# Designed miniproteins, single chains, continued (4), part 98

Each design is a single chain, and the fold is of that chain. pLDDT is the mean over its residues in the fold that is shown.

## One batch from the design tools (miniprotein)

Design m15404
Fold by ESMFold2-Fast:
Structure m15404 (fold): chain A 107 residues (1-107)
Amino acid sequence: SKELLHGVVLISAQAGTILMAAEVGKRINAPVEEVKEVVLKGMEKLIEELEELYKRTGDERIKELLEEAKRALEEIKKAKTIDEIIEVVQELTDRIDALERELIAQA
């Protein structure tokens, strides 16, 4: 559906912004706790957007991404380095981007 594709495109952009924040944090040698705070706030908003998209569409792939995003949130909370935060966010971003590409190909 066009609604599903539009929602996933916006969520992909949000995930990319979170990843960029973590990468910028690494480049400027920011404290891990400051990077973690920014990333966790972004992740909480991303999870809320995924929950809303799932409520509107009922698409099981969004439910799967929601569960993956919730697991990523918990892994970020446990992360001790910015590199560990980047690795978790990158994996989630790649999964979201894969779904976006699938939906574009089906449109």
Scores: mean pLDDT 90

Design m15405
Fold by ESMFold2-Fast:
Structure m15405 (fold): chain A 120 residues (1-120)
Amino acid sequence: MPSKEEVLELGDKAIELLEKLKKEVEKVGDPNDPLVQRLLEDIELSIKQIEEIKEALEKGLISPEEALKYLIEVLKKTIEELKKYAEEFKDSNPELAKILEKGIKELEELLKKAEELLKK
């Protein structure tokens, strides 16, 4: 079974990757573009959801296995949403699309680690 510390470390890494992605989006994205604003809101929502999972785990409200399952669900949803944004920006802002593609890859690698941890 996953340990509490292993799940918290995965959550911390997910937040780190999403905060890094948010900063890069803010740097390259047009702040007046409603699609950029929506993207930033969706990234922030994902961060908040992971923080809530971490807090629930730290308070003993959920098990490490339950926390890991919730984290996997949030990561899968976030990856799907980011893929849609990357496709939308491919023509209008290719540099932003590249940033999103890199972030997606890093999140997919983290998701694989989380799924492997859940199987052990």
Scores: mean pLDDT 90

Design m15406
Fold by ESMFold2-Fast:
Structure m15406 (fold): chain A 67 residues (1-67)
Amino acid sequence: MEERAEEAGRAAAEAAEKAGLSPESVQTARDIARRKALEGMPVEEAVEAGLAMGKLIERVGDRVLRA
């Protein structure tokens, strides 16, 4: 079970990097994918969820909340 979470996180981070997202969005994609896999989501779906969240942060994160 832990292996699945680690694999999903790594795959999501790689996908986000290939998509040209910022380091912050890459880290977000990794964290979300890992959590979704731990919740029982299939690895492929967890990776897609993480990547989607990373893209969301990149596009709409202009609330002056950027560190």
Scores: mean pLDDT 77

Design m15407
Fold by ESMFold2-Fast:
Structure m15407 (fold): chain A 91 residues (1-91)
Amino acid sequence: MEEAKEYLREVLEKAKNGELTVEEAREAGEIARNSDDTEVHKLAYEIILELLKKGKYEEARALFEAMLGRELEPEEMEEFAKRVLEGIEKV
């Protein structure tokens, strides 16, 4: 859906600027969870990566939990962060 991609692009820009709130991160994760679009999922992972690079752990966790529809253990978040850092490449 075009609207979901546009919203996630706005969320990504806010994350890059350090302006993203925990509430906005959670909303982005819920949008990604309800979408089967690979580009929407890619944008959500890019947002998580950007938040982690900026030390915005709580925002990154909120987005990832919303994407999964469940709470994360700290170890799960660290493992996911490693996979995102190693697996996501911009072409």
Scores: mean pLDDT 76

Design m15408
Fold by ESMFold2-Fast:
Structure m15408 (fold): chain A 74 residues (1-74)
Amino acid sequence: SKEEKHLQVKVLALAMAVEGEVFVMERMGIPIPKDLLDRIKKAVEDAKKNPSREQQDELIRLSDELTKIMKEAL
């Protein structure tokens, strides 16, 4: 359906945004815990295979955790 295609676009765009946040933080020398990096890699791969609202919610939570680390480092 068109709604499913819209959700797919949003979830894949969010996965790309989270990958971009990690990339920028690593380039800035901000340390990201290995456990969080592993969780992000899994969530991004899961979202790419089966983009859904559940994967969208998980990516939002991981982005929030990255924001907390950024606030502690800066």
Scores: mean pLDDT 87

Design m15409
Fold by ESMFold2-Fast:
Structure m15409 (fold): chain A 86 residues (1-86)
Amino acid sequence: EEEAKKFNVILIGEFGIRDLAKKAGVSEEEIDKLVRFFRKKLWEAKSDEDYDKVIEELTKRLKELGVSDEDIANLAETLRLLWGDA
């Protein structure tokens, strides 16, 4: 069950990261680095607090890459809903 949640969040998260980062003009190399970071950290997460930290770090990196605050907020909300924080 927990592993299934992580798998679904990774799939939707990777899609969202690629879509928003491409929209912001980020290179494929930087997108791949961010996707690898997200996948690794999410699989390493063992608690809701760890998951929150992964989302915080993801949002920080997306902002540094030039993704809009609105797009970042929408992705973060979607990922939290998939994990069950709503």
Scores: mean pLDDT 81

Design m15410
Fold by ESMFold2-Fast:
Structure m15410 (fold): chain A 100 residues (1-100)
Amino acid sequence: MSEIEKIVKESAEETFEEAKKKIREWAEKYAPELVEEFLKKLEEMKAIIFKLLEEGKVEEAIEATKILEEMTYDVLNAKSAEEAKKIIEEALEKIKEIEK
């Protein structure tokens, strides 16, 4: 693994852990019925980002990690459970598009 790939992987892992913590806390307070669904979708996003890194697609992994950060911010500012669900679904679809 190159030095840059290691830095990107560490950044992606840190971003994922923060996203998981913040989204879990938000969902437990405002959308407790969706906690498991949100966490499952976050794990899918993580799996794609790490797959991109394993394939040497560093630029794509950086882009997907940025989508994860922006999604986390948007979820924390969501006004409803339905809005938060849509934000997470749209982020996952964008990350899947990068994988293709």
Scores: mean pLDDT 86

Design m15411
Fold by ESMFold2-Fast:
Structure m15411 (fold): chain A 96 residues (1-96)
Amino acid sequence: SELEKKVEEIKKLMEEIEKETDVEKIVKLHREILKLLDEIAKIDPKKAAEVADELLGRLNKRSVELEKKGDLELSMTYGSFSVSLAVQKLVFEKLS
């Protein structure tokens, strides 16, 4: 389905983010994920909330790992997007 293809694309973008160290590239990839997530929400807001929750968990875990390694800039970048995703998830949950 189109929904399944969009979810798969988000997962591939997240894998790219996990390999990337350039903050500007990570920001661009996060914006692409947010766009796809909004498209999923127009089809199935409950599924969008579930995907956002999964991504939030991955970003929070990675942010903590980066902080422990002393990579504060990347940790803060991941933390910022975790906040954005948490807010977006709450919106999707209210729409479902």
Scores: mean pLDDT 84

Design m15412
Fold by ESMFold2-Fast:
Structure m15412 (fold): chain A 86 residues (1-86)
Amino acid sequence: MTEEEIEAAREDGLAHLRAQGWSEESARLYWEKAIELAKEILEKGLSEEEVKKKELELLRYIAENSTDPALAERAEALVKALEEKE
């Protein structure tokens, strides 16, 4: 995935999060962090284990820094689900 492809997917990603009940500010915060992670994957060639660790860190960051209780609750639920998979 190129930088241009990541940016082109931004509107679709934000619309998807809003459709799931995320606020505009919370969706934007998550998307910016997701783009940052995607760029790191592209530039450094991260392993699946490293990607999973970074995704968990991203979800924890959203839970800690979101002022939206529904988003924070959802982020915690996703972290728990990912941790339970292994």
Scores: mean pLDDT 69

Design m15413
Fold by ESMFold2-Fast:
Structure m15413 (fold): chain A 59 residues (1-59)
Amino acid sequence: MDRVLEEIRQEASRVLPEADADALVESLRRKAEEQGLSPTQLRELGRQMIAQAVAHRQS
C-alpha cells in the first residue's frame, strides 16, 4: 500500500506543485483506508485524480 502511494506521489509531483501532490496522496490514503482499496484500484484512482487536478490547473 505505502509503495503504491509513494509511486503516485512521485508521478503527481512531476505535474503538480508539491503541496498539491501531498494533498492528493493524503486524500488517496484516506480513501484507501475507508474503502479498502486494492493496490490496483489505488493506482487507477490515483491516475484519475492526477488527471483531474492537471485539467483543473490547465483550464
Scores: mean pLDDT 78

Design m15414
Fold by ESMFold2-Fast:
Structure m15414 (fold): chain A 109 residues (1-109)
Amino acid sequence: SPPILAVIPSNATQAQRQTILQAAQQLAKQSGKPLLVVSDTEYPGLSHLQLALPVDEVARAEVIEELLKRYQPAELVIGDNLVTKAIVSIAKRFGVTLTSVTTGIPVPL
């Protein structure tokens, strides 16, 4: 079964990270799909890929596109601050359901 891919930005606070993780874990439980977390930090008991997302929007979109190519997830769970036109376009191109999580993280300059 295709996984759920959850992406946690490196600039997220502990509370923001927990909000994204809770949303992703709930979706995984409801769907019965495996969860893969992409983060600069390890989370005990979860399958993770240790990766710090680029701060540059173009480089970040390229990394996310490569993750979607490699893992072919059914769903991408991502903080609302990272939901750009590029990310929406990439998700549609790969047939991936995009789930936006409200984090309160400021939009990068």
Scores: mean pLDDT 80

Design m15415
Fold by ESMFold2-Fast:
Parts: C-alpha cells; sequence; structure tokens
Structure m15415 (fold): chain A 70 residues (1-70)
C-alpha cells in the first residue's frame, strides 16, 4: 500500500471534520480521495469534488496535501 497516499487521505478527512463535515461523510470522502490519488487524478479534480463540502480556504489546504502526495 502507498503509505503517502493513505496519510494524505487521513489528513484530508481530519480537515473535513474541522470544517464541519460529519465524521461518516469525511471518511467516505477520504476513501474517494484515496482512490482518486491512486488513479492519478489531478489536485484540481480532487479540489473541485471537495469544494461542494468545504470553504475556499479548506480547499486550498486540501490541494496542498494532494500535491505533496503526488
Amino acid sequence: MDEKIIEAAREIARLLIKAGVSADKAILLSREIYESLKAGKSAEEIAEKLSKYVDEETVKKIREIVEKAQ
């Protein structure tokens, strides 16, 4: 397993919870992000998906995490 991708997904879940997303939804979204990272999806595509759930500042932090995991 890619430890770097797993860690990125966990960090994103933590940010989503801090931004007011429920724990169940944050876990579901982090699993989707894990699969997206494994599939080589761009930071932009991942950020667009999450922009529906969190504010612009949180999306910026998520983008940085995704870019570091790639």
Scores: mean pLDDT 79

Design m15416
Fold by ESMFold2-Fast:
Structure m15416 (fold): chain A 63 residues (1-63)
Amino acid sequence: MEEEERRRALEEAEERGQRAMQAVNRAKERLPSLHTDEDIRRLAAETGLPVEAIRALKAQAES
């Protein structure tokens, strides 16, 4: 029982991690095409990431 609960929790954590990683990777792919605040907001809506996270990624890429 413990093993099954642990396995399920691990799978859920992995799925959450994969989704977050996919969203970040998708945002990074779009970074060179982001020219306006509206582009940033659109990408945030598409990826599910907050606008602040996308701005941080863009700032890091431009540093």
Scores: mean pLDDT 74

Design m15417
Fold by ESMFold2-Fast:
Structure m15417 (fold): chain A 83 residues (1-83)
Amino acid sequence: DKEELLKKALEQAEKTAEEDAKILAEEKNLNEEEYEIVYKVLLEVYKKAAEALVNKEDVPMSEYAEEFERRLKEAFEEAEKKK
């Protein structure tokens, strides 16, 4: 039951990350490489949030929002340095 719940939560996190990455790509006119970076970061953060929710961990959503912004900045900086 717990494993099935986690599986569904992770599947939903993946779909939500894809939707949100697409919205950000349209709003910021991202290229293919930038879209891939945004999608990966959103997917990792959303999967982490889904796992915490299933495990009933007391982690506020604002913490995940901050982690997303931090990871996104790091990922773009890393891509920019690799010219």
Scores: mean pLDDT 77

Design m15418
Fold by ESMFold2-Fast:
Structure m15418 (fold): chain A 95 residues (1-95)
Amino acid sequence: SSAEERLRQLAEEMTEAIRAKDLETFRQNLEEMLRLVEEMLEAGESPRDVMQLLARALGEPARAIEEVSKTDPQAAAQFRELLNEFVLRAQELIG
């Protein structure tokens, strides 16, 4: 779907933002990703399928945070906090 395509694109942009330590772009991409989750659920996609797509999409961003943590643990902690907040918000939407 177009939502799945946008989800992949956002995950790529998030990975780039993390590597660049661009916290504002990362925050904006998380908010857009949350809107896509809402759109997919509203379109009738199953909660399980949406969760699996999110887990897959967030794999590379999570790895990028781990890479940053090796040289800048403070920056990595900020990205991790935002990602964890997003995951909790997404889980609440999905049920």
Scores: mean pLDDT 88

Design m15419
Fold by ESMFold2-Fast:
Structure m15419 (fold): chain A 86 residues (1-86)
Amino acid sequence: SKLEEELRKVEREARERVERAGRRLAQTNADADALIAKAKEELTSKEEIREVVIEAASRVLRAMGELITTRSESEREIREARRKLE
C-alpha cells in the first residue's frame, strides 16, 4: 500500500540522517585527535595545548549533540509514520 511505501521511505531517510550525523561525529573525532596531536608537536605551552583540547572537545560535544537530536527526531518521525498504519 501507499502508506507502507511512505513508512519505508521515512524509515530509510531517518536511517540515512542518523548515519550522516554518525559519520560527522566520527570525522569530528578524527579532526579533534589530529588537532591535539599537532598542538602537542608544535606548542611548548601547556596552556596553549589546553586551549586546543578545549576547542576540539567543544566541537566533538556539538557533533554528539547533533547525533542525539537527529536520533530523537528520527524515532519520532518513524513512530508518527507507523501510527498512520494503525
Scores: mean pLDDT 87

Design m15420
Fold by ESMFold2-Fast:
Structure m15420 (fold): chain A 96 residues (1-96)
Amino acid sequence: DKFKEIKAKLDEGRKKLEAMSEEEKQTVLDELYERIKKLLDENPELKAQVDSAIEKMTDEEAEEAARIGMAAYLAGIDNLGPTIYAGVLKVYEKRK
């Protein structure tokens, strides 16, 4: 069951993230931001969806989406959709 395996890997990614220092989490966020930016540069339609999601989401929603995105990145999971990408970008821009 690939779905169950992916869910288990995501849970392990979350535990790894929770054990990290704020500096280590920032490094993960920086790496994920660069990866997402490249993906959006190659897909203008996805970029438009992400930009729309950034405008509509709250800071709390963005922080939650960014945590999910970072956990998935640590687990090697790709393609989490525009809401997760929007959260990562919004959190990164606010901290930079």
Scores: mean pLDDT 80

Design m15421
Fold by ESMFold2-Fast:
Structure m15421 (fold): chain A 62 residues (1-62)
Amino acid sequence: AGNAGFAAALAEHEARRAGGEEAGRLAYKQGLVMGTQNASNPDAAAQAAGEAARAALREAGV
C-alpha cells in the first residue's frame, strides 16, 4: 500500500542518514510493518516511520 511503502522509505532514509546502510535496512523492514498497521492514516504512517527509524538505530547500536 502507498502509505506503508512511504513510511518504510521514509524510515529507511532517516535511519540510513543517521546510522548507515544497516540501520536503513532494519528501518525499512520495521517501517513496512508499522506502516501497514497505519495505512489508512498518513499522519500515523509518518509517525510510525519515525518510530521505526529510532528502533532500527537502537538495534544497530547507534
Scores: mean pLDDT 72

Design m15422
Fold by ESMFold2-Fast:
Structure m15422 (fold): chain A 82 residues (1-82)
Amino acid sequence: MIDREKAKKAAIEALKKRKEEKLSTTEFVKELAELLLKLGQPEEVAEKLKAAADTGDDVEIAELILELGLAPVLKEALKELN
């Protein structure tokens, strides 16, 4: 189970790096997975995100983000960066 506060912190850091380094969607998802892992989130979550990113399939990535409850977290993180 993902801690939403930790996920939001990871999302903010990943979004900052995406803006600074102009990361692709795939690169962004991999960075998000690494940050979630660093913040003590389950390894299985990071593995799933990396696997979805490795497919390059936007549908697989979007479905996983919705399944993991990360879509509202990403919205909140993006609002804080604006």
Scores: mean pLDDT 82

Design m15423
Fold by ESMFold2-Fast:
Structure m15423 (fold): chain A 79 residues (1-79)
Amino acid sequence: MYEITAPDGTKVEVEISPEMSGLEAVNKAIKAILAASSDVTRSVGLALRAIGWILDNPEASAEEAMEEVKRLSEELAKE
């Protein structure tokens, strides 16, 4: 279980495990954020950035992917 703050400040819960790929973790996080957040534009922006990152890092762990999604979300919240 991992908590991410969406760009609009909404807290979302994402269930991940050490056995999950980074891609699967990114997919779950994006779906949770898109479902919970009212800021559609920033949520889509986050999804695109996260997809770009995982394409460059396909071997990333679920934990690494979640930390990157969190960082990208914080950047989008500021801009």
Scores: mean pLDDT 80

Design m15424
Fold by ESMFold2-Fast:
Structure m15424 (fold): chain A 65 residues (1-65)
Amino acid sequence: MEEKRKLAERAGKEIEKVEPNIKVRIEGDKIIVTLKERSIESEAAVAMLQIMASVLGMELELRLE
């Protein structure tokens, strides 16, 4: 569980570095993704995070600003 969380935190921070319209927060077994503006790049990043959440057995919560 903690190893999955650390991997999710690392991946989230890497995505934040390349996509400023996305913020990622890990809360327990949940990945919280905050999307500021829709673009091809930000939607692709959200899709990657959804795949990662599924593979890691974590829940994903998408929030729109």
Scores: mean pLDDT 79

Design m15425
Fold by ESMFold2-Fast:
Structure m15425 (fold): chain A 88 residues (1-88)
Amino acid sequence: MELISPEQAARIALILSGLETSVPEFRKALEELGVSREEWDEWLEKAKNGEMSVEDAKELLRAVARALESLGLHEEAAALREFLKSLE
């Protein structure tokens, strides 16, 4: 299984940590999409350790983009979709 690059992993970890901190409703939106706190923390750890697969990253970024759209953050969601496209 192909892993994402260390640069891609670092970028994902930075974006996700920033969103969790700066968007108060972000965690609740993810929970409503079926992403638990434990799954989120595991994804962040995988990204930080360079162990995230391309498929894991795509699934994560799709879920995050949907959560952001549900919160009205359409520009942020669009930026994540461009990033997701770069993983192909």
Scores: mean pLDDT 77

Design m15426
Fold by ESMFold2-Fast:
Structure m15426 (fold): chain A 108 residues (1-108)
Amino acid sequence: MVTATAGGPVSVPRGGTAEITVTVTATVAGRVSVVAALIPLSGGGASLGGSGADQAVAAGGTATVTITVGTSKLEVGSTGLAIPIAILLTPDGSVEVGVGTPTQITVV
């Protein structure tokens, strides 16, 4: 099993990128990549962001991954919900996917 938990809410200027810290826990060892879907709550379009590199995780361990999500599709004063998705690749080539606890992004 792989789980992901996003850090607290983030404020960014329009056209900027939101930097979100995601804590990933895994029951098996492997490499984890994190992507986030940014879903608008008050206006704009959805977008996708992710980590630029996979992180090693030990069995029963945790990894901290920083992901960046563009806010160019959100309007000033709007909010979006960033939903982290952790993808764990194990050494035997199996893949586990965990949808995590979201965080709020506000465009200022």
Scores: mean pLDDT 75

Design m15427
Fold by ESMFold2-Fast:
Structure m15427 (fold): chain A 88 residues (1-88)
Amino acid sequence: SEEKKKEEEEKIEEAGTLIFQYLAAKINNKEEEFIKELKEKGYSEEEIEKIKEAAKRLDELIEQVKAGKLSGDEFTEGVDKIARELAK
């Protein structure tokens, strides 16, 4: 249904935002602070671990782009895949 598609798309967008925010926090040495914020927002330990693993996969994609091994289109596809897997 239209409603189910929209709900799925919203969850994917939220997941994408979370993985980028987690990676940004990690790069800025604020990973522990961000984990605390997620806990305060009601995220479980299991959900936080999934976000952490997704952010690690995003970091690997960014390194492949920097190395010239991945195109912008392939990067976008990879990010969408990670976000979709996290949203399940």
Scores: mean pLDDT 85

Design m15428
Fold by ESMFold2-Fast:
Structure m15428 (fold): chain A 93 residues (1-93)
Amino acid sequence: SLEEALRIASEAAEHAKKAIEALRKGNVEEAREHFEKALEYLEELIRRGHESLARIEAEAIKKDLEAEIPSLSPEAQKVAEEAIERLEELIEK
């Protein structure tokens, strides 16, 4: 359902937000765990036939990450760049 799809998209966004907060604090392991959960929710949207919604959400997360990168430590930048690459792979399909 659309209501359930929007809930899943919201969960992806919330985990991405938590990942960015962790990156700002230098907690790269916590950030990776939250990015994995965000990606799992986006993949669930795709599996349920909500590819357009998943692409919109992935693009929003990517944009937020790109904005954060200049202010992050080198280790945190690497984690953010890895997340962007995985989001781009989702958007491309």
Scores: mean pLDDT 89

Design m15429
Fold by ESMFold2-Fast:
Structure m15429 (fold): chain A 121 residues (1-121)
Amino acid sequence: SSQVQQLQQQAQELLTNARINLGNTIFDTALTLTAAAERVPEISPLASEAVRAMAKSIDSLEAGERALELLERTAEEAERLDPEVGREVREALEKFKAALDAYQAAQAQAQELLAKAQQLA
């Protein structure tokens, strides 16, 4: 039915848009962490682990939680060594957290739309 197709299209569009937003935010955050590690080389190992965890967060809730943990540790260490760099890392953390939360919300909404489509089929 047209209603089933419309619900499926809405779910796909919601997921696609949220995935693109999260991907762009991961890229921007990785650039911020790279620049931060050039100014504060001591954070480089934590920053590298955070980037790897962020890349996996699209397909894994556990990786998303790990990325937030690693970003927090990176921000704390950066703040201790250079407060300006620490502020930039913390701003990147907040943007990543917002994008991850939006992506997880989009996944939940898409599942509800797909469940409604299944009930109408």
Scores: mean pLDDT 90

Design m15430
Fold by ESMFold2-Fast:
Structure m15430 (fold): chain A 55 residues (1-55)
Amino acid sequence: PILSQEALEASKEAILSSFSPEVQAAVKAKDWEKVEELLKDDPVAMALFNLLKES
């Protein structure tokens, strides 16, 4: 692949670090229901989270 696995992981870390500490903790715990509750009022953050999940 054109992108290394390390570059992909760095991109995921950059997206994750843009979230609040509470959202970051929920993502690390894989508590997706809590992440969705925290992001439901922010459609841009929800879109970034969905991109992170699909990557």
Scores: mean pLDDT 74

Design m15431
Fold by ESMFold2-Fast:
Structure m15431 (fold): chain A 87 residues (1-87)
Amino acid sequence: APVSDEEIEAKAKELEKELGDPVVGETALIFYEIIKNQDEELKKALQELLEELAPELEERLAAGVPEKEVAIEASRRVLEKVEELEK
């Protein structure tokens, strides 16, 4: 089904509202652009980052950190990686 960029932005804003931080919506938009543009290099770099972060995030969840907070932390690390790769 055809989906507009505006509709994706609306979904990203809904996700920001649910998780309480705009960084989550920004990260969702980045993943959408990677999928839309077939940016394999950025996709690979983010997959490697998430694999490195996975044990840290799992430890945080096991320690009782709220899922929303862990999701925000993961989203911030993704945005930082994207900014680094734009250099």
Scores: mean pLDDT 73

Design m15432
Fold by ESMFold2-Fast:
Structure m15432 (fold): chain A 70 residues (1-70)
Amino acid sequence: SEEEAITKAIKEILDLYEQGLKEGMSVEELRAKLNEKLDEFVKKYNLTPEQKALLQSIVDAIVKYYEEKL
């Protein structure tokens, strides 16, 4: 379902955040990779503009927390 697609996308975003912390990725690298993932999810799961906006908000929040750890 579309809801399952959003849930899977959120999990992959969190997994990438954890990978970034483990590997010491720069903020710029993490943001770029998360934005690439978001574009991939939009295309793969045919996400609506509203669903994309929700995921973008999550990406932005994750990047902010990551910046605060560096």
Scores: mean pLDDT 82

Design m15433
Fold by ESMFold2-Fast:
Structure m15433 (fold): chain A 73 residues (1-73)
Amino acid sequence: MDEELAKKALELLRKAVEAAAQGDEAAMQSYIDEARKLIEQIKDEELKKKLEEELRGTEVLSQMLLASRRAHA
């Protein structure tokens, strides 16, 4: 159960990075928000903390990719 939530959250974070790379801010934010909601449902504290670190890394990377796209628009 928690591992299924973790797997789905990681898939959403990957999609957020892909959306950011394409300049799709709305899709990026949607995927990040969905991943955050799934991570909040995880009961295993260690797994949850690991996913929160992945989410933080994805937010930083996605913001950098999106900013790069906006600068060249």
Scores: mean pLDDT 81

Design m15434
Fold by ESMFold2-Fast:
Structure m15434 (fold): chain A 61 residues (1-61)
Amino acid sequence: MQSLEEIIDNVVAILRSWGVPEERIEELRRRMLEVANDESLSREEKLKKMQELFLETWREV
């Protein structure tokens, strides 16, 4: 099973390949890391929230 950090790294690599500005990628990474470190959320809830953040970032480009 991939770690949440590995998932974040993969998302960053994909967005960079799509030409998303580095400032947007850095903000997304920060927000995703905050979700990944939130002890009140289950792994399933973390993955869902991270997916929502990814889609939000993609829509803004």
Scores: mean pLDDT 78

Design m15435
Fold by ESMFold2-Fast:
Order: sequence, then structure tokens, then C-alpha cells
Structure m15435 (fold): chain A 77 residues (1-77)
Amino acid sequence: MSEETAEKVKETLVKEFNIPEEKAKEIVELLKEKKTGTENKFNISKEKAEEIAKYLYEKGILNNEEAQLLLSILTES
């Protein structure tokens, strides 16, 4: 993804969803690298993760593939 998209995702996580900046940065790095299945889970509820992914997709910040990847990063499954 572009740097502009990555920064927009990070700002949304921090400002709209109250995710700590350190966690938001880590989430965005995983999203940029297309990595899933990390040993460290972010302890974000499935409902909140789905809301975040849907918000970013509906606003056109993320495409469908990126939104699905983000959901996987934020959840255990």
C-alpha cells in the first residue's frame, strides 16, 4: 500500500477507534507487509475489528483485499 494510505489507516485507528499509537503502528506495518498469524494478538474484539475494517473499506481508504487482511490481523481467526 502507499505511505499515504498507511498514514490514513494509522490516524483512523488512533483518532476514531482509540487504539494506542504503538499498536496502530504495528498493525499498519503488518498490513503493509501482508503478514498474518503473529504470536502477539492485539486484544481487539471481533466486533470492533469488523467495524474498523468496514469503516476503512466504505471510506475507500482500503480495498476489499486490504480490509480482509486487516480483519485477520486484528482477530484470532
Scores: mean pLDDT 76

Design m15436
Fold by ESMFold2-Fast:
Structure m15436 (fold): chain A 85 residues (1-85)
Amino acid sequence: GSAEEAREARERALRAIEEGDVEAAKEAVKRLAEMAKEGNEEALYELGLVALYAKQRGDEEVAEFAEKALNEAALSLGAPPGKPI
């Protein structure tokens, strides 16, 4: 199902980040973002986890890419973008 597909895409993204494969990580992020834009709440959640994980690992390029994708997906669902409180 869509939730399983979102989790699988997350696992691919996390693995790519661990391996230093920026292109594979970005591909998985794009897949999660497209699923989230289609209303898949699980994909939006998993995309957020990927962004946090990339930050924790110091992969700034993937983190910024995932944060931008998360913001765009959230806007497509009518949610405001995340801002510092």
Scores: mean pLDDT 80

Design m15437
Fold by ESMFold2-Fast:
Structure m15437 (fold): chain A 93 residues (1-93)
Amino acid sequence: SDEEIEAVAKALEAWLKTVPGIDEETARKAAEVFAELMRENPELLNIDPSNEEQLKKLKEMLIERLTKVPGIDKETAEKIAEAVVDYLKHGVL
């Protein structure tokens, strides 16, 4: 649901703000990208955090989309994608 996607995106934004080198604006933009990916790919709401192949695909999708956002370079995109994967591995979705 849209409410579920919004809730997950807000939780990810809060998580990303704890990552060194990710400022408030970057965390917000990254959360918006994640919400968009979930709307385009509903299967992401059912990701198994123990499935390394699913997490790898998510990471690749995030990096591709984030690098297209003004102000997010490749290093920052990779850092965000890694943080999102770490968040999911903790079973907090």
Scores: mean pLDDT 80

